# Designed miniproteins, single chains, continued (3): the designs that were tried, part 75

Each design is a single chain, and the fold is of that chain. pLDDT is the mean over its residues in the fold that is shown.

## One batch from the design tools (miniprotein)

Design m10573
Fold by ESMFold2-Fast:
Structure m10573 (fold): chain A 57 residues (1-57)
Amino acid sequence: GNSKERAAAGAKAAAEAIPDRAAAERLIRHQANVASKTDPEAAEGIREGAREAGLAG
């Protein structure tokens, strides 16, 4: 759905904007865990966007 697509785009942009890859990975993991409690599609989108930016989900 739109929530997954928007979350993926946002996560990719955030990962690309953060020069410290380890910090980006920690932030993305935290956001995905928070999102998974209320919107599982958004959590999947966050992980997908992170992978597209070259981070481990």
Scores: mean pLDDT 78

Design m10574
Fold by ESMFold2-Fast:
Structure m10574 (fold): chain A 72 residues (1-72)
Amino acid sequence: SMDLKLQDIESELARMIVAGASREELIKKAKELAKKYGIKLTDEEIEELVDRLIAAVAQGRADGAARRAALA
């Protein structure tokens, strides 16, 4: 159940990255969602999670077209 909640957080953050959210907005949202779901994450773990997801989205490229479409 905790793993599913973490996946929900990661999915929400990935959507925000595709939509062009800043690193600061992603960290703020990650902290909010972690508290909402009762997941214990340190500030360092939250920053690492956000940075990993940003890198994964950039490497995947598939969402680049969606990001462009959202800005059009």
Scores: mean pLDDT 76

Design m10575
Fold by ESMFold2-Fast:
Structure m10575 (fold): chain A 66 residues (1-66)
Amino acid sequence: AAERDALARRMADEIAEKYKDKLTPEQVEELRDWLYRVGRHLLTRHSPEAVRAALERLAEIFVEEK
């Protein structure tokens, strides 16, 4: 169980870090927390590769709405 949580947090951190120059520190933290919550859920039924791709697309949508 802890392994999925750690992987989800790592994915969220890595993806959100790519947008730190386009977002405020508060928005980066919001994106990180959102991706972590979604990633934890998706990792229960999907491969890490599929989850990472999905989270990257969600991050793009998040940035486009700002």
Scores: mean pLDDT 83

Design m10576
Fold by ESMFold2-Fast:
Structure m10576 (fold): chain A 70 residues (1-70)
Amino acid sequence: SREEAEAAMRRGVESARAAGFKAKLERIGEDTLKLTVEGPGGVGVGTAPASATADEATRAFVRAVIDAGA
């Protein structure tokens, strides 16, 4: 559900920040969530539709963290 996807993304942001990364969650357009993570490898970006499952949102988070050099 939307709420579960957003909650999963928010937990991801909190985890990234706790690990020392810069992270933010944004809504781009009406139906897309964008996660940006900044780390030693550069900037990683993950996107998920607002209709995404928690698993889909979590995969977007993991991809962004990997791209940021974690």
Scores: mean pLDDT 74

Design m10577
Fold by ESMFold2-Fast:
Structure m10577 (fold): chain A 63 residues (1-63)
Amino acid sequence: MTPEEIAELLKAHTGEPVEVPQYLHGWELPDIDKHLGKNVLEVLEAGSLDGKPAVLKNLGLIS
């Protein structure tokens, strides 16, 4: 699975950009990695969240 495909799947899962707080309540990093594939953090950093570190931190994907 390509990084672009994982980013699109993540966005499709939320229906909106991952900045929507409801996404944080439903998922943990292990579940995201399990269902969307590995390197989810790299994919999100590269494009899916447009480099929004606050959203990545709230998802627990970065420190």
Scores: mean pLDDT 45

Design m10578
Fold by ESMFold2-Fast:
Structure m10578 (fold): chain A 81 residues (1-81)
Amino acid sequence: MLSEFELIGRLVLAASRLSTEELIAIIEEVAKKNNIKIEIDPSARPTELVMDFVVTVALNLSKEEAYKVLLELLERLEART
């Protein structure tokens, strides 16, 4: 099992390898699947987009649910890199 710090670190690294367009599409799909309401700033850098999602998930979900959603996001990001 990844620690929370390792999970966030890997999310940031994976996001840095993707275009902003691809990252936005993946974040929107994960948010929609998990019924999370998000507001995306399309001018933000990839690392900022992923950190905004991490914060949104942490504020709106239980610790266990947040971890599962972020792990799902990581798996999808790493599948594209």
Scores: mean pLDDT 82

Design m10579
Fold by ESMFold2-Fast:
Structure m10579 (fold): chain A 84 residues (1-84)
Amino acid sequence: ADARIRAATGLALLVAAEVAREQGVELTPEEEAILERARAAAATLPPELREALLPLLEELGEAVRAGDAERVDELLERIREVAA
């Protein structure tokens, strides 16, 4: 459970970071280190779980672009539930 939740959370963080970069946000070296750990965790995600998460990750990207913090929190909780 913990490994899959970590992997799914890592993938969600990578999606959010990509949206931030698209919007012109420059990441600090500390934030880049967090993303490197997130990438390593996301790489362990089983293909079937990655497929199941894809619609939620697309919604997460849209919520991040819109600055909708409440929806981001709801989608992150849903992603954790699917990964559990």
Scores: mean pLDDT 81

Design m10580
Fold by ESMFold2-Fast:
Structure m10580 (fold): chain A 93 residues (1-93)
Amino acid sequence: DELKKAVEAILEKFKKELEKARKEGADEKKLKMAEKYAEAMALLALDEDLERAKELVREVAKEMGYSEEEIEYIVETLLENRDLLGEVIVKSY
């Protein structure tokens, strides 16, 4: 419950920052990439829809120019450490 509240609060603040950046003329491709990354991190932290989280991470990493081998390593590392991600989020909330 506390983790979900912390994640929702962080996402709300992040969405407000993205909207501000969009109004200031930020690159829409970078904004969409940031939105996908935030959604993936939220899903991983909450242990929700892990297949969608993995696909979002792959899409962002591919856009950043990582190889397929590097992308799978990133996905596996984030998935294995999602409990730590949740702990860090609660600790910073």
Scores: mean pLDDT 78

Design m10581
Fold by ESMFold2-Fast:
Structure m10581 (fold): chain A 104 residues (1-104)
Amino acid sequence: SREAVLAYIDAVIANAEADVAALQARLAQAQAQNAPQDIIDQLQARLDAVQASLARIRDIRARFEAGEISPQEAMRLVILEEAAVTTQMMGAEVLMKELEKQKA
């Protein structure tokens, strides 16, 4: 239903907002630990990518609410953005594990 699709999109937005906060915390931690600049730059790039995905998910929600796209298309687009966010979060986890192994 329309209501179920909106509820799903709202849950994805809430999760992506939490992921932005988590990446901001990881970036702050890396900076506080005087991490190598390449790790800081990569975490910043991942934060920027997740923020861009969040903005696109919000746009998809607005377009769906306005009746501009079908429920099927809205779900397809949101799932793609959700997968992109997951990829960025997994990459950030790998960077943080690498940071713990480096003697910088």
Scores: mean pLDDT 90

Design m10582
Fold by ESMFold2-Fast:
Structure m10582 (fold): chain A 69 residues (1-69)
Amino acid sequence: SPEAGRQADRYGTLGVIAYSEGRYEEAIAYYEKAIEAAQQLPEDDPNRERAIATARANLEKARAALAAS
């Protein structure tokens, strides 16, 4: 749904902001919510695969940054 796409974008953006501020635990939580929201998009939506992949890559970076902190 359009709402699921908006939630994925919103949580993704909040995650990026938290990451840029060094708030890695918050960034992780936001990226996890972004993945959950993106998974609510139809499987044939081209934005679904891209949104999930982007959020997963950002989640991995945030986890690595937290471990190195």
Scores: mean pLDDT 87

Design m10583
Fold by ESMFold2-Fast:
Order: structure tokens, then sequence, then C-alpha cells
Structure m10583 (fold): chain A 81 residues (1-81)
């Protein structure tokens, strides 16, 4: 659990170097997705959709590369396993 939250924090910091507001939003969406796994499948799916939308905004508006975003996301997934 601590490892997942630490990777979400790192992900937020990395994206924030491109755009602080986008980094904050995507970090919040990632945390919501993680916490939603403890509540219900519907809440998890909604949070997953929000995270995907913020990730798209980070690429299109924040200038984050697709490859960098994928790398940061992979680190979070690996920390969950």
Amino acid sequence: REEVLREIERFTEEVSRYDEEIGRRIGEAGRRQFEARLTSKDEYREAEKELAEEAQRAITEGGVSVERLEELTRRIVEAEE
C-alpha cells in the first residue's frame, strides 16, 4: 500500500514538472482510483475513467509524452503487485 501511494506521489511530481495543475489533478484521480478498489467495483470503474481522462489531458495540454506517462503508470501497477 505505501509503495503504491509513493509511486502515485512520484507520478504527480513528474507530471507537475510539466504543469502543476494537471499534475495535481492526475495525482488526485490516481489516489481516488486506488481508494475506490476498497469500496465498490462501480466506484473503481468511475475513478479509472477519470484517471484516463486526466492522463489524456496531461498528454494533450501538459506536454507529457505518452512513453513517460506509460512508464510512470507501469511503476504504480508494479507497486500494486
Scores: mean pLDDT 71

Design m10584
Fold by ESMFold2-Fast:
Structure m10584 (fold): chain A 84 residues (1-84)
Amino acid sequence: TLAALVVRALSGSNPATGKEYRPRLSPEEARAAGRALLAALRAQGVPEEALAAVERGLAELVATGDPSPAREGYEEALRIAAAA
C-alpha cells in the first residue's frame, strides 16, 4: 500500500516538471514505504547498489522535489526483478 503510493509519486498520474512535483506522502511515510519497497526488491534478487540508489533517490525526491534519480533507479530495479 505505502509502496504503491511511492510508486505513484515517482511516476505521477499527471506529471509536472520534476522540480514542481511533490509526493502526497509525508517525508517519513515516503521513507518508510521506500524501505518496504527496497526489502521486497532485495528479496527478488536486485543488487544492493541498485537498492541503495533507489533509497538515495527517494531521499533526494523528498528533499528537493526531483524524482529523476529515484525514478531511474526504481525502473532499473523493476527490470532486474522481472528478469530474475
Scores: mean pLDDT 61

Design m10585
Fold by ESMFold2-Fast:
Structure m10585 (fold): chain A 97 residues (1-97)
Amino acid sequence: MKLIEEAEELKKKYEEEAKEEWEKLKTEEERKKFLLENTLKESEVLLKIANLKLEAKIKYGSPEEQEEAKKRLELIKKNVEENKYIDDVIKELIEKV
């Protein structure tokens, strides 16, 4: 329960902070930079939320759910490693704005 509650709180905090930052932006250039930076932050937050939910399944789930959750964590880790180049591309786009 606590890990799931932590994941939901993290999501809500991220959404509230992103909205507040967006409302402070005055120029189109600042908005473009924010959208690119927010894409990277959103990926990080979603990954953290997914990890918290999978950890909850590992701690409190059935043996079958624990095994499935462990396999999903390994797949997420592999996908993050394989897609690191996307983060690099987004960072380059931020520099060009």
Scores: mean pLDDT 73

Design m10586
Fold by ESMFold2-Fast:
Structure m10586 (fold): chain A 128 residues (1-128)
Amino acid sequence: MKTAAERVKAVMDISKDRILKELKDKLKKQGKSEDEINKIVKKVQEAVDKFTKKVLEAINNGETSVDKFAEIFREEVLEVLNDPSLTEEEKRLISLALFHLAYEAVFALDPSKTVEMTSKLEQVYKEL
């Protein structure tokens, strides 16, 4: 059987592919150049990969609480917001991608916790 970490990784990888595809489509419709789209998508992908690694490390250490996942989300979003190399648009797009991934990770572990996770993520956004 797949471990909890392997199941969550599979769900997060599928969610990443969807997020990046939808992001490319949206930016193209906004009239952005291919070079601009590629730069934004790369930054979102790098942030997503970093977040995924931290989530999987927590699961491998037995830390599967909603509070732990909300803590990881808060730390990663704060790092993004404090990055002077990112534009305000890139910061918003990355933060939204991380929100969706945090939700999907909790859903993959325990669907009954998704309402609690949504409330915790909304609280983090209000405090930022």
Scores: mean pLDDT 84

Design m10587
Fold by ESMFold2-Fast:
Structure m10587 (fold): chain A 75 residues (1-75)
Amino acid sequence: ALKEAQEAAINYFQAVEEGDEKKREEYEKKLASYMSKLSLEEREKVAEAVADGGTAFKESPKKGLEVAREKMAKI
């Protein structure tokens, strides 16, 4: 579950960077599904990593993806 949530989140940011709306929607749904199966602590860590990636995305999609990958790897 945790590794699947991490993969879905990274794939979500990749889809956003590539402008692939279909893949973005697919991975957004997968992420939500996997997160519902995580412990509270794991869910909070994944949510924080996604939030950090989203904040970096305001500068550029590439930075958002980079931050999401880095933060997810530390969970």
Scores: mean pLDDT 81

Design m10588
Fold by ESMFold2-Fast:
Structure m10588 (fold): chain A 67 residues (1-67)
Amino acid sequence: SASAELVKELQALAEKGGEGVIEAAEKMGKALLEQAKKTGKVDVEEAEKFIKEQLEKVREEVEKKKE
């Protein structure tokens, strides 16, 4: 599913690390949220919460790698 693909891509991005990773992850999450709004098949509020939680995990993973 798109959600599973997002999680996989975000985890790969977080593992790679780097200066632009968090911004790239946020852009990716926003694009998927826009797609969810257009399709109407998913609860947009639930999708938004899920994306926010995944972005937070990316930030935490990137921060851990700096230490």
Scores: mean pLDDT 70

Design m10589
Fold by ESMFold2-Fast:
Structure m10589 (fold): chain A 95 residues (1-95)
Amino acid sequence: SMEEKKKFLEKLNELERKVRRLRADGQLTPEDVEEFKKALKEFLTKYFNLPQELVDEILEKYTVEEMLDLIREAIERSAREGKPVTEVLKELIEK
């Protein structure tokens, strides 16, 4: 539903703000990046039901910020086009 998508987007926006702030302050450690990637993996597998192998490939190819931008775009397009978020996200990843 739109309400579920909004709540998920709020969580993603919070995570993005934390990553960007830590990076801007020069305090983003490799350990912080790993923790954020773990959180993203949990979100992608739990809420989008993406295969673990696909999620690992995405996290390897994209930065945390790029992943968050990709997920936000997928949620926004899903809401506008009436397509499942998982379908839109897969389309965006393939390009």
Scores: mean pLDDT 74

Design m10590
Fold by ESMFold2-Fast:
Structure m10590 (fold): chain A 63 residues (1-63)
Amino acid sequence: DLVETAEHYLKLAIDRAERGELGSARGYGSIAVDLALQAGDKELAEKIREEVLKAIKEAKEKL
């Protein structure tokens, strides 16, 4: 299921951002967005983009 796989990669992206691994967070986030778009779920893709960008921004500001 593309939607379930996209949600899985979103969780990985957030986890990596929280660990300060910003490159991995961006990579997993990109995969999650692509999977959501392939599933035809534009709302999920936008939600994933916002969550990943927020997590990366918060990680950078805490450093």
Scores: mean pLDDT 84

Design m10591
Fold by ESMFold2-Fast:
Structure m10591 (fold): chain A 96 residues (1-96)
Amino acid sequence: MEEAVELLQEAVRLLAKAASIHAEELGDAAAAALAPKLADFLVSIAPELTKEQAKELAQEVRDAATWLAENSKSEEARKLAKEAAKLALKAIELLE
């Protein structure tokens, strides 16, 4: 479970970075500033989650990352989102 939690934490950080860039491209400075704060919160609670809760969170992270990879105008945000989705999938597989 530790390896899956570490992958989930990394996926969350990459997702937040992609989301922040996407928000900046839309001119939403508040959303850009909020994204890393939400990531810090999710990273902090991830080791405390049950196996099922961690898997459900990883699925949500993967879905959000996939959406950003398809919808962000920034090539950098799309690349970060694709990597986040990949790490989230690997975490899901380890939690099976």
Scores: mean pLDDT 89

Design m10592
Fold by ESMFold2-Fast:
Structure m10592 (fold): chain A 105 residues (1-105)
Amino acid sequence: MRDELIKAAKEGDVEKVKELIDKYPELLTARDADGRTVLHELAKVADNETLIEILDYLREKYPETVKELLKALDADGRTPLDYIVLNNKKEAAEYAVKKLEELEK
C-alpha cells in the first residue's frame, strides 16, 4: 500500500494518492526503517505540481497531521521539506513553508 501510494505520486496520479490516504490514513504517520514517512518519500519522487496538490489535500482534510508530518525528522535528521529543497522543487518548497506558517498561526 505504501509503495502503491509512492508510485501513484511519482506518476502524478493525485486522485489515486487521495484514495489511498482516505482508505488507509494510518499510512501518513507510519515510518519505515529509516524513520521516513510517506511524505518524506513523496517529497523525493513527486513533481512540484503533484506535491502542491497533495499538500493542499492534506491541509484541507488532515490539518493537524500535516503540521506534524512536515516537521517529522527521519534518521538523517531531515524533514519532508528538506527533501523538497534538496531535489530542487522550489515551487513546492515555497508553498509548503507558507502553508505550514498558516497552519501554526
Scores: mean pLDDT 80

Design m10593
Fold by ESMFold2-Fast:
Formats: C-alpha cells, structure tokens, sequence
Structure m10593 (fold): chain A 84 residues (1-84)
C-alpha cells in the first residue's frame, strides 16, 4: 500500500522516498513541494502524519474540489505547526 509506505517515509524523514511516493501517487508538483517542506522543517506527531496522508489520498481523487480541499488542509497543517 503506497499510503502506508508514505506514512513510514514521513515518519522517518526520508525525503527522497517521500518525493518518489508522492510522484507515484500522482500528487501535483506544487502540493508535493509543500508536503516535502513540511516533512523537512517540522517535528511531526502521528496525528500530523495522518493529516498529511489523508490530504494526499484526497489530492489523488478525480474531482478538482478534492484537490482544493487537500491543498487547504496542507496549508492549515503548516500554519498550525508554525504556531507551536
């Protein structure tokens, strides 16, 4: 399961593996960049990791609305992390 592999890559801060998995999952490049910056720059709880994985799953949906919601969730997580 690619989402389980992504969860482990995020937990381990394996940026190269996370990038490859996001590409394989079909996440748009702009959202890949935002997610990778979060993984690189913040200490993530298991809840933060689940939020990123859920956003990725939503972003891989066929509906443009799903992508917009995923992007907003990633931005929201980044701002929450910055305020901790």
Amino acid sequence: DLLEELREAIRNKDLEKARALLEELGVPESLQKEILEIIENFELSEEDIEELVEAVELATGEDHVSYTVAALRVIGLREDLRLR
Scores: mean pLDDT 81

Design m10594
Fold by ESMFold2-Fast:
Structure m10594 (fold): chain A 71 residues (1-71)
Amino acid sequence: GTEAQAEELKKLAEEYLKSGDYGNAIMLARALFELGDLEGAIEILRKVLDQNPTPEAERVLKEAEEALKAR
């Protein structure tokens, strides 16, 4: 189900974060956002920005935070 997919994506994103592969971590955060796991997407994007600030991660984070506020 969607929840099981979200958990696997979060696990993969944590592995990419540990290896410094921020591009793939951002990609997985986008996938979480599309699945409706806004909180999971926000958590990963905040970790990316803490370790390696990028305009792409900041943009996706803002989109996810706005979507969460619209609930």
Scores: mean pLDDT 82

Design m10595
Fold by ESMFold2-Fast:
Structure m10595 (fold): chain A 80 residues (1-80)
Amino acid sequence: SAEKLFEAVEQAKEVSTELDEAVIADNKQKVKELVEKLKSLLEQIKSLLSEAPKEDQETIQLFIERLEEKIKYYEEWLKE
């Protein structure tokens, strides 16, 4: 449902903020856990995207792309 989609988007925003805080704290274990949580939320958002109104789908697609870039960046950071 669109409601579940928007809930997943809000959770992803919260987890994304926690990830930034964990990176500042140099807590690699927490960063790894939050990256995996973001990946799960991202898959959920992608699966529900078609349930959003067309006008919201473009905005959510941009959000998806930004999250994918952030996940990729921190996965590389964790390898260092």
Scores: mean pLDDT 86

Design m10596
Fold by ESMFold2-Fast:
Structure m10596 (fold): chain A 116 residues (1-116)
Amino acid sequence: AEPPVESGGGTFKEGSSVTLTATGDKGNVGEGPVAWFREPPGGGLVGLIDNSSKTGKGASSRFSGSKDYAAGTATLTLSNLTLEDTAVYYAATTGKTSEGVYGLVMGEGAQVTVVA
């Protein structure tokens, strides 16, 4: 599978919202499972959403995921941003072989910086 391309990063004020968009091949991003992760400064990767379900240690009621099958896009919306939401955000898809083996494919990430 080709890696997704994340967009929508930047510098945002505390209390605002941001929507990150991952674009890629429709069969991988639009129709396949998409997971979202973040990597905070000095931290490791933290799971946020797995196939639109809030799973993993970074899951929050402030986060939501969606897909647009027609556009071949997936989105991650972060509401009521806190300074702790400062991180690089990654979309990840899986490619499946004819033998059922999955390869995890991550984009290069979108930087989100939250300021007071």
Scores: mean pLDDT 73

Design m10597
Fold by ESMFold2-Fast:
Structure m10597 (fold): chain A 64 residues (1-64)
Amino acid sequence: MSEEEFDREVEEALLLIRAAVIANSLKKQGKEDEANKFRDEVYAAVEAGDLETARKIIDEAMKK
């Protein structure tokens, strides 16, 4: 595995962890539909290899 491939896998894992934390917070606030949509969008972007889009989705969710 190249260093770039390893760094990408680490970033993917961190993005997924961050998305899970945010989604759980939204569910606790009663925003379950919003949480599910947010999670699915982040997961789709990560699976597509579009980590920049995944970061944008997470950043927008954090802004409220």
Scores: mean pLDDT 78

Design m10598
Fold by ESMFold2-Fast:
Structure m10598 (fold): chain A 79 residues (1-79)
Amino acid sequence: MVKEAEKALEELEKAGASPAQLAAAYLGLADIAIEAGDLEKAKEYLEKAKEYREKIEDPELRKKGDEHIEKVEKKLKEA
């Protein structure tokens, strides 16, 4: 699952996906990695999501990104 999700993410990047789409994709991968017990990969995906979140210009999408980041960070601390 994680390896196929990473490949799908690479396809999104090549297709010119927006920063908001990439941030959401990396947050999804972080959630999957936490559920799989791969906390190191979860941290990597979370950091990539934060990088793309900083490039989001839409305030509404940015706020949603911040909320999802906070939720993932809490999950990671509890794991």
Scores: mean pLDDT 79

Design m10599
Fold by ESMFold2-Fast:
Structure m10599 (fold): chain A 70 residues (1-70)
Amino acid sequence: SANEEKIKETIKIFEDQLNLLKEAGFSIEEIKEKADEYLEHIKNNPNFSKEEKEEIEKKIKELLKKIEEE
């Protein structure tokens, strides 16, 4: 569905941004701060349903955990 594609694209854009921050030499702490800012924007975005926001938040947290474990 269009909503599934929108969620996947939103997650992919975030993943690409995380990779750019990592390549630019940002610390894990700085990357987490940027991710928290992004999550606040998603949480306040009226174009996403509550369920879509929860799915995006879950996937972003999974990506952050992966970076922290490396």
Scores: mean pLDDT 80

Design m10600
Fold by ESMFold2-Fast:
Structure m10600 (fold): chain A 76 residues (1-76)
Amino acid sequence: MITDEDIRRGIERLRAATEKALEYYLKKGDIEKAKEVLEKAIRELEGLLEAFPESSVRPEVERAIEEIRKKLEELE
C-alpha cells in the first residue's frame, strides 16, 4: 500500500527533478521543452490527487500543482 510518506517522497522527487529540468531547458532557450516538463509534472501531481483524495498530503500536492501552474503561465 502506498503511504502518505511515499506520496510526500514522490512530490519531493518530482519537484526536484522538475526544477532541474526546467532550469536546464530555460538555460538552453528551449521554452517549448520547458513547458512540456511543467505540463508533465502537473499531470503526475493531478494523478496523485485522483488516486489519494483523502490523503493528509493532499494540500501539499495542491500547492505543488498551483506553483507549477504559475511557472507554466509565466513562460507564456
Scores: mean pLDDT 79

Design m10601
Fold by ESMFold2-Fast:
Parts: structure tokens; C-alpha cells; sequence
Structure m10601 (fold): chain A 95 residues (1-95)
């Protein structure tokens, strides 16, 4: 279902953002930082696509407030992943 796919995308975006922060904290090598940055970018794009699908589901059924709420959470998590990607890319260039 669109809700199940949205929840999976949200979990992945959160996991990727956490992994990105940990890679920065642990002093990972530039190649590892670039790999995590790529994953964070992918998660941000997936979150954006998932949020769009959830907004459309809510539009089709306005009583599906869970879809709207999940879309907002997913957009927020995707934004965090995008920020972590920028931080990882910056750190990799400085090393």
C-alpha cells in the first residue's frame, strides 16, 4: 500500500541520515563519506517521490489523514537526509 511504502521510505531516510551523522562523527575516510553522501541523496529523492504519492492518495481520499501526516514526516526526513549529504560531501572534499 502507499502507506506501507511511505513508512518504509521514512524508516530508510531516518536510518541513512543517522548513518551519515555517525560516519562524520567516527572520522570515516573520504570514500566512505562519499558513499554515505550518495545514499543520503538517494534517500532524499525517494522521500520526495514518496511524499508526492502520499499527497495524491490524500487528495483522492481526504479522510486519509494518515497519508497527509506521513507525507509531511517523509518530506522532513528527506530534507534532513539532503542536509547530511551536503555535510558529507563537504567533509570528503576537505580530507
Amino acid sequence: SVLEEGREALEKAKEVAEAARKALEDGSDPETLREQAEKAGEAAREASRGATALYEAHRADPSNTEALQLAQELLSAGSEAAVEKMRLDRRAREL
Scores: mean pLDDT 88

Design m10602
Fold by ESMFold2-Fast:
Structure m10602 (fold): chain A 107 residues (1-107)
Amino acid sequence: DKEIAELEKKAEEYIKLAEKYAEEAEKLDSGLGAVINAGIDLVREAARSGGDKEALDAARAVADMIEQAGNRNKETKDVLLKAARYLRNALRYVEQAAELKRQAELA
């Protein structure tokens, strides 16, 4: 399905952006890259599970935690807010692709 493939491609593009920002965050404060990569792993798990609610909710919780950490530290704020945004964008496309796959199986 061309539409599903396009959504999966957009999700992967945002995952790659989050990976880049994980590396930048690690340079600012040791351990921040690991937190962002944990978020990426949960996004990939949500994709593999066909949009499992627990995996989606866990990934969103990590993105929220990253955003809160950024809001508390001026030096990391820009990098962490971008990482959280890219994780949320990837999750949105994963969820949309999974929903279309479910609808195609029911049709």
Scores: mean pLDDT 86

Design m10603
Fold by ESMFold2-Fast:
Structure m10603 (fold): chain A 76 residues (1-76)
Amino acid sequence: MKEKLEKEVEEAMKRIGASVIRLIIEKNPKGRISVSELAKELGVSRKTVSETVNYAVELGLLEYDRKKKVYRLAKL
């Protein structure tokens, strides 16, 4: 079934994207990054980055600072 395969691929890509973004933030000396900076580093649209970082926040991998408009690693 085409729809099921497309959903599985989308979920796999979201997991990979979330892991990559987490690693980028881990290696960032500031320990934080904006959607605009991530979009530039990855060469993808801000919309794609925003969807992926929101998924990573839902997984508990990242947290969003609304005042500074940046993402950070989730603290224990």
Scores: mean pLDDT 73

Design m10604
Fold by ESMFold2-Fast:
Order: C-alpha cells, then sequence, then structure tokens
Structure m10604 (fold): chain A 80 residues (1-80)
C-alpha cells in the first residue's frame, strides 16, 4: 500500500482528514525525518488515536521505523 493509500485509510478509520494526518506526522517528526525514532513514532500513533500503551509497545519493539512502516502498524492496530 502506498503512503497516500495508508493516509486515506487511516483518515476513514479515525475520522480525521488526510491533511490532519499529514500535520500529525510533520509535527511529531519535526523537520521532515524519513525515519522516526521511538518518541516521534509514539507522538504520531497517539495523534492517530492509538493509546499511549499500544503506541509505546510498538515503538519499543521497533526503535527505528519509516513513516510508511509506522502508518502500516497503526492501521493494523486500528483495524483490529
Amino acid sequence: MTINELIKKLGELTGKSEYEIFEIILRAAGSRPDILNADEAIAVMEGLGLSREDARKIAEENPVMSVSELLEAALEVLEA
């Protein structure tokens, strides 16, 4: 799935617009990193509506992840 498809699907599940999801990613990631650290990943996942406990567990298991990998992980949790 492309990043655009992931963002659209997340928007449908969370009730957020695609622009709001882009803003959550950009704010958490700071100045456009292509790879997120654990704190940045937690902030994005919490912004998307995941609990802090779920977000922290995913980030601790994946201490460095791309934006695409993070969005896929968040989608899997929100669809479950």
Scores: mean pLDDT 74

Design m10605
Fold by ESMFold2-Fast:
Structure m10605 (fold): chain A 72 residues (1-72)
Amino acid sequence: MPEGAVDGATDQLKKAGLFDLADQVRTQGTQAVKQGDNQKVAQIVKQAGETLKKLGNFQSAQQLFDSAKKIE
């Protein structure tokens, strides 16, 4: 589940053209998953969702918020 949420966030950010942020989310998210830090994974995914919401991608943002909630 946590790995899948990081992958989902990365893919949605790339689709929005946010390649640098997608790379940061993948790097930080993968490390948090390896450490078993589900709270950190959820926080990273939520921050990606907030960025998508700010850009008007409300549906993608909501999917990331739902994914983060399931990890916590």
Scores: mean pLDDT 83

Design m10606
Fold by ESMFold2-Fast:
Structure m10606 (fold): chain A 71 residues (1-71)
Amino acid sequence: GKIYVEIYEDGSFSVAGDEDATSEEVQKAGAAVREVREANPDASAEELAALAERAIKAALPDVEVTVFVKP
């Protein structure tokens, strides 16, 4: 499956999967984003995006991940 993450300038985020992504994969991706955000409260949206992509790839190595920064 493919996971899409949007990180907003206020630090909020959304996670969505394509038709092949499982609810478990989406939940794991969301958990990874939450964990990196909580660990890095002073990080910019761009820094959070890079950290989130790395964390998701570590948790879900067989999943394609795309992370977007949104205003």
Scores: mean pLDDT 82

Design m10607
Fold by ESMFold2-Fast:
Structure m10607 (fold): chain A 61 residues (1-61)
Amino acid sequence: MSAAERKGLEGIAKASPNVLAINRGIGYKLRAIGLEFIGGDKKEIDELLAQAKEYYALGDA
């Protein structure tokens, strides 16, 4: 890992809890999209989207 990449990760770790929550939500959204792409279980996709929405709400607080 480069020094710039490490500094970027340290910055994210020191970011406000709201920023971290938004990043977590993005992760869940990407998992849902990935499952949809491979024809995964709709119930699991819906659960991942619901979790993404919850984390976005926390980040917007």
Scores: mean pLDDT 72

